# Ledger of designs, part 73: designed miniproteins, single chains, continued (5)

Each design is a single chain, and the fold is of that chain. pLDDT is the mean over its residues in the fold that is shown.

## One batch from the design tools (miniprotein)

Design m18699
Fold by ESMFold2-Fast:
Structure m18699 (fold): chain A 66 residues (1-66)
Amino acid sequence: SSSLNQLGVQYFNQGNYQLSIQYYQQSISLDPNNSDSWRNLGLAYFQLGNYSLGSQYYSQSSRINS
């Protein structure tokens, strides 16, 4: 949901990418069509250097918005 995505963004901005990923995953579990959470999940994986997962999740956000 929106509140879980907001918690994820808060932790992302603090550099805590593992906690941000956890909250983005919970947001997606409640609303799989939340494109913001998919995009933010991809960005968090890019910050961790996992470009493969980052690209996969970022692409999913684009498919939802297309």
Scores: mean pLDDT 85

Design m18700
Fold by ESMFold2-Fast:
Structure m18700 (fold): chain A 77 residues (1-77)
Amino acid sequence: MEEREKVYKELKEIADQAARALGRVYGPEAGERFRKRMEEAIEKYKDLPPEELKDNALTEMGRIAAEVAREARAQRA
């Protein structure tokens, strides 16, 4: 198996789990927002070597999760 394909699968699984967790805490819109931004981040780094793709995507995942959580808190009634 190509290392890139393995990284994509791992990132997709982690992102899906994180999106479900955010959706449970902040509502389904937050989970959807996280999924969309993660897909964009993976697409942005798709031409990087697998190790750099994984590191950059995981770093962005933490940033995106914090951003989505902050947006959800700001929008609470």
Scores: mean pLDDT 80

Design m18701
Fold by ESMFold2-Fast:
Structure m18701 (fold): chain A 83 residues (1-83)
Amino acid sequence: IISKIAATKTALEILKVGFRTDAELGLMSEEEAEKAIAKLEEAIRKLDEAEEKIKTINKEEAEKLFEEVKKEVDKLVEEAEAI
């Protein structure tokens, strides 16, 4: 499950690079990119918190926690993409 968190964080970091690049190319405003990136950074922070907690709980609890955090992350990604 830690590997799933790491993979999700990597995907979010790549998405942040995409928004920064689009702003640099003038395909979106810097303000829009900053708002989108802030939501992705919030999602990454939630994953970091979940990763630390997962180290201290059993596998079944860890899987449930990841499902909850993944829903929050997916919502933040949708909000970022809607900008």
Scores: mean pLDDT 80

Design m18702
Fold by ESMFold2-Fast:
Structure m18702 (fold): chain A 69 residues (1-69)
Amino acid sequence: MSREEAARRLREALEGVVTPELAERVAEMIREGASAEEVEDLILSDSSSPLEGRVRAAQIAAEIVREME
């Protein structure tokens, strides 16, 4: 899977789970070559979204990143 496709899938999957601002930041990090761990750390540390949503978002992000080259 390409980084652009991964970023698109993440943005779509995170809609309604976390804030739009956090979803956009995660998509940008994926485009810039961030690892699954870096993305998970960003999501879990962001106080703008509820903890339950952040945990779910981190799980979704990790699965999508694992499908990347």
Scores: mean pLDDT 76

Design m18703
Fold by ESMFold2-Fast:
Structure m18703 (fold): chain A 72 residues (1-72)
Amino acid sequence: SKIEELLKKIKELLKKLGYTDEEIDEAIDIIKSRLDSLSESELDEQIEYLEKLIENLEKGLDSVEEKEKAEK
């Protein structure tokens, strides 16, 4: 499933950001609850929501890398 692949990507990005497995599981549960609240939406809207989260998490990683370069 595309949704399952995107959720896996979010989990991997959260782990890279330094979140614990417990915090990641809690975040995924919140995301799944949000997807359930979007059950009236078409599949494309659910995918767009998850892709937007991935973009925001990737920007977070880029910001961390930029900060590390500035401190060196």
Scores: mean pLDDT 72

Design m18704
Fold by ESMFold2-Fast:
Structure m18704 (fold): chain A 97 residues (1-97)
Amino acid sequence: MLPESVKERVKEIIEKLKEIQKEKDPEKILEKLDEIEMELGVLELAAAVYKDHEGIELLTKALEYVEEAKKAVEEGDLEKAREYLEKAIEYLEKLLE
């Protein structure tokens, strides 16, 4: 299980992703998603330190969906990007269980 300080960061990332789903400017979405990728990378390192193999798998899935969302934004498909971000949120919420 991840420590409470890491769980707080996960909750903050979930809220940021929900805000990004409401953004209409592709450039702003991409900038915010780059920030999220950096934050998720830090959390993967934390999960590795705590030997949380399930947490690493869930964070890796969230990162994969954030990358797919970025590709969808670059292709001009904001609805598809929002679907991928919803999947990323689902995996991050599982980290809080």
Scores: mean pLDDT 84

Design m18705
Fold by ESMFold2-Fast:
Structure m18705 (fold): chain A 62 residues (1-62)
Amino acid sequence: MKEKLREEGDKLEKRGKEAKEAGDLAMSAYYFRQAGKLYEQAGDKERAEELYKEADELAKQL
């Protein structure tokens, strides 16, 4: 179960990066927050905190 959570988190993080490259900061922030939640559920708290920080920084640019 935790491995599947990490895999889903990786996919959402990738989508967040793609949205950021496309200039869609709102969607990028959304995907990074969702990825962070999955990493947190998987026990990867440090990675979750990094993604929450990135999402917060992107949201401040909106």
Scores: mean pLDDT 83

Design m18706
Fold by ESMFold2-Fast:
Structure m18706 (fold): chain A 106 residues (1-106)
Amino acid sequence: DKIKKLEELLKSKDKKIQAEAYFNLGIVYFGQGKYEEAIEYLEKALKIYEELNNKKGIAEVYFNLGLVYREMGKYEEAVEYFEKALELDPENELYKKALEFAKSLL
């Protein structure tokens, strides 16, 4: 069970491992169509990445929050999160394309 393995990693005293486990739980729940749970876990990962000043981790969380909001049909929120991800990584072509696509749905 992927979820049980990730929940064991949450017991780690290493904040980076804990943040990665929360992030991956968010991705697993997103893949299951459990969008509210996905957002909750991604927000927990975001808080730890912010504490660690992990700019890459923060950008990846914002990008995935944008994907979740897009799949929920919340296109304005999706645009805001893709813009936040792109601000942290301005040359990222994947973030640019996701932002352009989400704007086309407004």
Scores: mean pLDDT 91

Design m18707
Fold by ESMFold2-Fast:
Structure m18707 (fold): chain A 72 residues (1-72)
Amino acid sequence: GLADSIRFGADQAEKLGAPPEAVEKAREAAKAAEQGDYDKAIKYLEEAAELAKDKPGVKEMFLGMKREVEKE
């Protein structure tokens, strides 16, 4: 499901050296998606991307996850 995909993406971002606070925001986005709160999930993924701005590849991963949530 969407929440599982976000959680998987957060785990991959963590392995790629994402800041812990960005990973926490992505995991909160997964929880919001699990509850059907897609607006909140989008907000948390935007915050995760901003926290990861010094790592462009990781930032783009979070923005990619946000785009998938926006399709719902």
Scores: mean pLDDT 86

Design m18708
Fold by ESMFold2-Fast:
Structure m18708 (fold): chain A 55 residues (1-55)
Amino acid sequence: MIEIKLTPEQLANLKRLLESTDFDEENDKLLVKGADGKTYVVSVKELKEIIEKQE
């Protein structure tokens, strides 16, 4: 499992995106830029878990 560290601003922006859009948690994937400056490909399901762990 890839561990992605997010800044508070990145976390808020991604949470807003997930709340405003109907995603398929298994089929939809997002490109997420971490606090380390690297880009990760994660499923919506994985992204929700990452956000929950960092709040």
Scores: mean pLDDT 74

Design m18709
Fold by ESMFold2-Fast:
Structure m18709 (fold): chain A 77 residues (1-77)
Amino acid sequence: MKEVTAEAEVGGARGTAIGKVENDKGEQLLRDLARAAAEYAAAHGRPVEMKVDEPGTLADGTKIEKAEVRAELLPPP
C-alpha cells in the first residue's frame, strides 16, 4: 500500500485527505473526500476535520487503511 495525500480547493476552502491506498481507485476516493470536505467548509464557512479509524474495503475489493480528512478556510486574496 502507498500513503497518499490528496488535496482539493473549492470556493475559498482547501480540503486534504491522507490515507494508505492500494491503487488508483483508492487515490481517487481520497481526492473525492478532500473535495467533499472543501465544499462543505466553503458552503458552511467553517473548517472540517474527521478521522476514519477502521480500515475499509470498497465494493470492488480495494482496501483503505486509516484515513484523515480535513478542510480549512483560505484567507481572502
Scores: mean pLDDT 72

Design m18710
Fold by ESMFold2-Fast:
Structure m18710 (fold): chain A 55 residues (1-55)
Amino acid sequence: DIAALQSLVAQLAALVPAATAAAIIDAVKALAVSSGAAATIAAVSALLAAIQAAA
């Protein structure tokens, strides 16, 4: 469930410094791209938007 995942991401963003959360998301995004998992990019972008909105 995407909504549940977005909720967990928002909670994580509240518990860690924004810079650390952003760095982790960027690292996960880079790994997804390098593995050829292009379909995950949209989901990662949506999660990043949720983190930005929560901050």
Scores: mean pLDDT 60

Design m18711
Fold by ESMFold2-Fast:
Structure m18711 (fold): chain A 93 residues (1-93)
Amino acid sequence: SALIDAIPSPHRRALAEEELQRIKEDPDDAEAWNNLGSLLFAEGFDEEAAEAYEKAIELDPDYKEAYLNLAAVLRRLGREEEAEEVLEKAREL
């Protein structure tokens, strides 16, 4: 995709392409979505990282790490109230 091609680090771009291949083979792989989100977050693609983490949570509502990661990116986006709501959900897991 155009977004992955925009990743400046060849190594991190290759890792993101591996996660995209995992998702293509199994779209319900919550871990692959969470991993993609983390790679995007590391590159500063915060909105897209949030979307990937939200997809991981949709696929596995008990995925505590994805909630913690989503809260971190929401804070970086200035969406503090949403981050606090997500952290509260993570505490109940």
Scores: mean pLDDT 88

Design m18712
Fold by ESMFold2-Fast:
Structure m18712 (fold): chain A 87 residues (1-87)
Amino acid sequence: SAAELLARIKELAEQIIALDPSLRPLVENIVRLAEQLLQEKDPLEREILHGMILIQYGVMLQLTENPEARRLIDELRDLVDQLYASL
């Protein structure tokens, strides 16, 4: 379900922050945008929100050199893509 995907996104977010605390603001922004995406009903606004999350994802990959954090960031992006596709 969408709620289960959001719960997994939040769990991965906490794991990423534990591995690289400097990513906290970007990770928290992704969680907020994912929560907003789940509540949004307009297809154009959903596309904009998804695009904003992908921009934050790209920034995080440029900022962290921790390979474990990078793997979890890729998993986070996959869950967000699954959430978007479920709407």
Scores: mean pLDDT 90

Design m18713
Fold by ESMFold2-Fast:
Structure m18713 (fold): chain A 62 residues (1-62)
Amino acid sequence: LLRRQAQMVLGHLKAGVPVERLAETYGLNEEGRRLLRQAAEALKKGDEETALRYLEEALRIS
């Protein structure tokens, strides 16, 4: 369940949706927003697996 949601957020990050908009859409708290930014950085490095791990954590703690 969390992995499917994380994959949807990953798709939005790839499409260039701003981190702040995604944080509002998914109801992420401050720590979730931090993890979302780390996921975006991992994506810039081409590491989708690490990005998904951060996104799963962000969604779990929100």
Scores: mean pLDDT 82

Design m18714
Fold by ESMFold2-Fast:
Structure m18714 (fold): chain A 61 residues (1-61)
Amino acid sequence: SSMAEQRALVDLLLALFAQESRTLSPEERRAAAEGLLAYLDRQAVPAALREEFRRTAEALI
């Protein structure tokens, strides 16, 4: 996949996480963020983009 496609995937998942996290407890938000990070790793998304995801998602927990 192109870098643009990988960036779009990360941005989409961040938007979905931000929306869904409003109805979740802090524990559930943490578990969801960990699950999404594992998914991004399996999709071979570059470490730099996964780190951006982790940092942004943790700010929402």
Scores: mean pLDDT 84

Design m18715
Fold by ESMFold2-Fast:
Structure m18715 (fold): chain A 79 residues (1-79)
Amino acid sequence: MIKDPLMSPEESAAQLRATADAHLERARKLVEEGAPKSKIASHLTAAYLAAVGAFLVSGDEAYLEEVKKRVDEIWKEVE
């Protein structure tokens, strides 16, 4: 098993949560700017995958469910 000498599982989970939050914020701004659905969908997909990764590393199901709700809310605003 290859050990990452620079990052603990907790640090990896925190970085994945930060990545998910950044993509959600970008997707919301893109909706406000009237960006193409494909660009918004790319950021929402990246946020969801990062949240899944954080859940697999940390077991934090509550964060994954929060990201799912935020993805659904943002996607409902896409025309």
Scores: mean pLDDT 81

Design m18716
Fold by ESMFold2-Fast:
Structure m18716 (fold): chain A 60 residues (1-60)
Amino acid sequence: TPSDEANQLIDQGNQALAQGDYQKASQLYQQASDHYRQSGSTLRAQQADQLSQQAQQQAQ
């Protein structure tokens, strides 16, 4: 399901953060946000979007 795929993308984003790959983490969190939105999980989509923004601040 879209939400299961989104959960995997969050895990991948967290791994990218651990590796210091902030740009990749930001992209993965953004993809997770899109998948949560498709599944109707609006609040989780907003949370993933915030994670993406935080990672992007580090990536600049």
Scores: mean pLDDT 84

Design m18717
Fold by ESMFold2-Fast:
Structure m18717 (fold): chain A 66 residues (1-66)
Amino acid sequence: MSKEELEKEVQLSLEIMAGTIYKKQKDYEGAIKHYKEALKLAKELKDEETAKILEEEIKELEEQLK
């Protein structure tokens, strides 16, 4: 793994953690923001499984804001 890929993997984990914390606090806008950053990183890393999970989570949270 390159240093760039490793840095993206770390950032992906941090963004997922932040999104989860905001979700538990019912700050759905904050959760969506962090999950969208995580989704971008997952796609850059070609992590299709994580990207799918994040897309489903974002969709669910966006429904809660309606």
Scores: mean pLDDT 84

Design m18718
Fold by ESMFold2-Fast:
Structure m18718 (fold): chain A 65 residues (1-65)
Amino acid sequence: MLIIKAVATEDYEAKKPEEISLKKGDEVEITKILSAEWVEAKNLKTGKEGIVPTKVLEVTEVIVT
């Protein structure tokens, strides 16, 4: 199992139904890496799950089990 924790470095507004919005400083858990540009993540502040661009995230912790 791979768990990657990241923080939003800027506000992001969802552009498609599969995307989630983020506020700067929101902690997210990356559940799946889809591409270099997109990840599937859960916003730990709101509980919403969806895809977000990697460019607005800074990885804070990587847990490999």
Scores: mean pLDDT 80

Design m18720
Fold by ESMFold2-Fast:
Structure m18720 (fold): chain A 54 residues (1-54)
Amino acid sequence: IDEKELEAAMLEIQGGVYKVIGDEEKALEYMRKSAELLGDEELAKEYEEKLKEL
């Protein structure tokens, strides 16, 4: 199993936790990092744009 995939999953879990507790800025930051690690440029840009809107 790829270590970067595990790290991306952990970042996504952290992002989800922050979202649940209402820290939307941190949630988006972690989710963006996860998408970047996975090479999902489109998803990473979407999270970055949402982060900018905050």
Scores: mean pLDDT 80

Design m18721
Fold by ESMFold2-Fast:
Structure m18721 (fold): chain A 83 residues (1-83)
Amino acid sequence: MPEALEPFKEAAEKLIKEGKVEDALRFAVAFGNKEILDYIVEKVGPEEVKKLLEKLLKEAKEKNDKSLAEAVEEFLKWLEEKE
């Protein structure tokens, strides 16, 4: 099971190295993967991640994407509960 996450971590790492942190966060949210979210927070910091998640939540609400909005809200709550 942990092994199945390695390709997703590699994809997120590549996006971060390319300066595409927002795309890395969209990827983590799309797969509902809190481990990838933790990895992104470790690399760029919680404040930047929170700002980008709030932007993504606004976009999800504007598009009436309830599933995406709920996933982003869960990630924001989880991030706040961690620290």
Scores: mean pLDDT 75

Design m18722
Fold by ESMFold2-Fast:
Structure m18722 (fold): chain A 65 residues (1-65)
Amino acid sequence: AEEYYNKGLELASQKKYEEAIEYLKKALELDPRFSSAAAMLIRLLEELGKKEEAAEVRKKVASLA
């Protein structure tokens, strides 16, 4: 989970936001309670205007507490 999260952060720093989003989604698939990955994924989705996808991530994370 952390390996995918770190790769997502690296890609985001390179402005490869769509690739970063995919790696952050993989991190959450492995650890659905990975709050840092969820927060970064939501932020990048909102920055790209993908507000509906960001809302779905928020809802899924909230259901897991």
Scores: mean pLDDT 78

Design m18723
Fold by ESMFold2-Fast:
Structure m18723 (fold): chain A 70 residues (1-70)
Amino acid sequence: MEAIEAAKAGDIEGAQRALEELYRRHAPHLPDDARERLAALLSKASQALKAGDIEGAVAYAEEALRLVEE
């Protein structure tokens, strides 16, 4: 997963771009409730990255991946 790999490498900008791409790729194919949940998880991951909480960001990104079954 590109966002998780970038976050572990300390590439915060790359991790944020990968989270945005994950939403763009999967959101159009999800029901409204799943799309809203995906947006919330990616928002929390982005906030964790900005706060320097890499472990929290990875956890939210992994939950988002499980939601989209990727």
Scores: mean pLDDT 76

Design m18724
Fold by ESMFold2-Fast:
Structure m18724 (fold): chain A 48 residues (1-48)
Amino acid sequence: SSTLEEILELEKELMELGYIPTHDPTLTNEEQLEKLREELKRVKELLK
């Protein structure tokens, strides 16, 4: 699944920025992907 691959890539990017990605097993893969995208945007804004 391309969605799962994207989730893993975003988690890796967050870890490379020194942040621990959170995984919520109650979320769908699509919801987890959205959450990680939002979290990455927030982290990148904080690093500006």
Scores: mean pLDDT 79

Design m18725
Fold by ESMFold2-Fast:
Structure m18725 (fold): chain A 82 residues (1-82)
Amino acid sequence: PVLNEEGYKMYQEMKKRGLSEEEILNVLTVLYAIENGGKIVSLRQVSKDKVEIEIETPDGKVTRVVLSLKAYEFLQELLENK
């Protein structure tokens, strides 16, 4: 996805925390969907180290993103520290 200024700052922070490029892109995908009015409709831990998130966008499309536990923990931190 294309990063705005806020997304690029989050990208740099995630990189400092040791997330891979794939993990970072998956976190940013979730954040962009939420920022554009998307809602998390499902959240499931699919293994000890992976979480699956389903997001419904305002136009009725559902997107599915799988995050590592590390990426998911960072996403939770961002959502809690608004």
Scores: mean pLDDT 76

Design m18726
Fold by ESMFold2-Fast:
Structure m18726 (fold): chain A 65 residues (1-65)
Amino acid sequence: GAEKGREAARLRRELLRRGDSVEEAYKKVQEVFGKPSKERQEILKEIAEKLREIGDEFEAELKAK
């Protein structure tokens, strides 16, 4: 079978688990808004990159169908 087929199943399981990570990221953003600008920007970049990775994987899965 194609690697994509197995990757699809794996991504779906990952997204379910990463749902918790996404919620944690949003809570982290609320905390970060109280922090100094420099530290806030660094944390926000990390969170944004993580969310983007999840989104990219989800889009790739949708387009694979």
Scores: mean pLDDT 65

Design m18727
Fold by ESMFold2-Fast:
Structure m18727 (fold): chain A 71 residues (1-71)
Amino acid sequence: SEKVKKAAEIIRKAKNGEISNEEAVKKIAEIAGVKLTEEQLKELTEILGVLLHSGLSDEKIAEFLLERVKE
């Protein structure tokens, strides 16, 4: 999936400290075509922080966030 590939690249940049977790969530929401509320942005930023330390691949984290931002 092109969206998963693009989102996985964003996750990679967040893992490497090239962008903040908040900026990564914003970019993934943009890929999904979703506008987040401030509360959703905060929640998803916290979730991403946990996922980055979970041992999951960039692709699996990307898939999870792409689905979660649509809720």
Scores: mean pLDDT 86

Design m18728
Fold by ESMFold2-Fast:
Structure m18728 (fold): chain A 56 residues (1-56)
Amino acid sequence: SELDELLKVAEPIFTGSAKELEQARKELEKFLDSEDPVVRVNARSLIYLIDQLLGL
């Protein structure tokens, strides 16, 4: 599912370097345009979390 793809892209949140988090953030942006509101909400939440982890 698209949600499963989102969760794979977000894996660096648990194990990744700052550079991997920056890349994951860019990849998560594509899910903001998803037709599925659940996918969009999760993408926004994960991007927000990454921004906090990166000190943005």
Scores: mean pLDDT 84

Design m18729
Fold by ESMFold2-Fast:
Structure m18729 (fold): chain A 72 residues (1-72)
Amino acid sequence: LGNALLELNRLDEAVEEYKKAIELKPDFAEAHFNLGNALLDLNRHDEAVEEYKKAIELKPDFAPARSNLAAL
C-alpha cells in the first residue's frame, strides 16, 4: 500500500507538471508523450490515447508515441 500511494502521488504531480508545460508550450511533442505515459500508469487509458495522438500529430516520426498508442 505504501509503495502504491507514493507512486500515485508522484504520477499525479507529474501529470500536473506536464499539463502546465503543455499550457506554456502546446507544440512540445515530448511533453504530450510524457503526459500520456503518466496517464497510462494511472490507468487513464482514454486520456493517454488522446495525448499520444497529440504527440504523433506534432511529430509523426515519434516512434515511442506510435508504439505506445499501438499497444493500447
Scores: mean pLDDT 77

Design m18730
Fold by ESMFold2-Fast:
Structure m18730 (fold): chain A 65 residues (1-65)
Amino acid sequence: NKLLEEAVELLLEGVRLVSEGKFEEAKELFKRAIELAKKAIEEGEDKELAEELIERAKEGLKSLE
């Protein structure tokens, strides 16, 4: 599943950028991961996995507010 695989990679890279102090870049990746996971739901892909990815990315964003 291309969209969910890409969303996972963006989430992991966002976490890495947070550890490097690159908070604005990390925020952009977390937001992008959320958008890709939402698109995956719209395209009929795995809703449970997509919702989990959205939740994890939202927690990443909250940690940077």
Scores: mean pLDDT 83

Design m18732
Fold by ESMFold2-Fast:
Structure m18732 (fold): chain A 56 residues (1-56)
Amino acid sequence: SRELGIRLASHDTGLSRAQLEEIAAARTDAELRAIAERLGISVELARGVKEGIHRL
């Protein structure tokens, strides 16, 4: 339920669908860190969002 995870994360964080899909697509912590820095969010928030999307 990647779609459901992205939808819920959008409501929780205010990030756009495209930004959330980018976070979900990150394969490594290095990629996740680069995305978080570009979006102006913490790596911890980005990691939590990614885990939430994959958990659903």
Scores: mean pLDDT 76

Design m18733
Fold by ESMFold2-Fast:
Structure m18733 (fold): chain A 97 residues (1-97)
Amino acid sequence: MEEERKRLTEKMKEAAKNSISRKKQYDQLRDEAFRETDEAIERMNKSTVEEAKKIADELKARYDKIADETGPGGRNIAAEVKARVDKALKEIEEKEK
């Protein structure tokens, strides 16, 4: 009983360690994505509507590629990046009207 509990505990520790490593990679990707998105939005706000659209499209294309390579976590980050960039672009277009 004690030996089987030790083995289960070791397997759970290994699974937890792998989950923590994946969470750290996900957190790093998210932080980098949001930093790049904020920097892109600042450039968009200083640009023409046409240039802002190009910046938005380039950033969205980059995170679509990352999403394809990283799976569900990356896809959630890509969706959030797209939402933020599209919102910023809409606000820029409305301001120019």
Scores: mean pLDDT 76

Design m18734
Fold by ESMFold2-Fast:
Structure m18734 (fold): chain A 101 residues (1-101)
Amino acid sequence: MKKVKIKVGVDGGKVLIEAEGPMSRTVAALAGGETAKLAKEKGIKVKNIYTEGGRTIVELDASKEQALKLAKEGAEEAGRMAERNMGAEVEVEVDEDADVS
């Protein structure tokens, strides 16, 4: 069975998303997109979204705690989307430290 792990970390308002397994880059990008969408719905400004070193980075005008909560919710939604579209088993791991690796 194909397993995908989504790892989420935060450095201040900067959300760092990494995924392991098949289609990892696509899953990380989906998690970043869902994080940005949730931020916008809550009136939080999304400063930037980009990819660097295989990670998806979402820069939010938010506290570390708020950014981490949004990132976790976004990763969980991306996991559900990946399960629907790929039949993959998805696990979300949250790292409270700045380094997601």
Scores: mean pLDDT 78

Design m18735
Fold by ESMFold2-Fast:
Structure m18735 (fold): chain A 66 residues (1-66)
Amino acid sequence: QALGWIRKALEEAVKRIEETGKLTPQALSILETYLSPEDAERIRKAYEEGNTEEVLKLARESLERA
């Protein structure tokens, strides 16, 4: 079960990436902190590849599971 404030933090991070088209260090830190280690690793790899769409997809999938 998602804790309400954690879910809101993740949703805000995703929204900011969508609005700016940029993965900020703060948004990446929030995603890595609150996602599973497996999801965090996948997001990190997508970020290193410069694939912001894959980062957003993985973050949304984690929110759907929470």
Scores: mean pLDDT 72

Design m18736
Fold by ESMFold2-Fast:
Structure m18736 (fold): chain A 55 residues (1-55)
Amino acid sequence: DPELEEKAREIAKLYLAGDKEAAEKKAKELVKGLSEEEAVEVVDIVLEAADELAK
């Protein structure tokens, strides 16, 4: 889901920038709009995006 990947990358960028509050806020808002299955996928995408962005 490309929309979920884009939002997950935004969250990962905030974590890498040290903006924990903004990252957690966006993560909660994203997860609220998703099913349980989609929420699990988002966590995996955020972790993968954080690894790529840390490059």
Scores: mean pLDDT 74

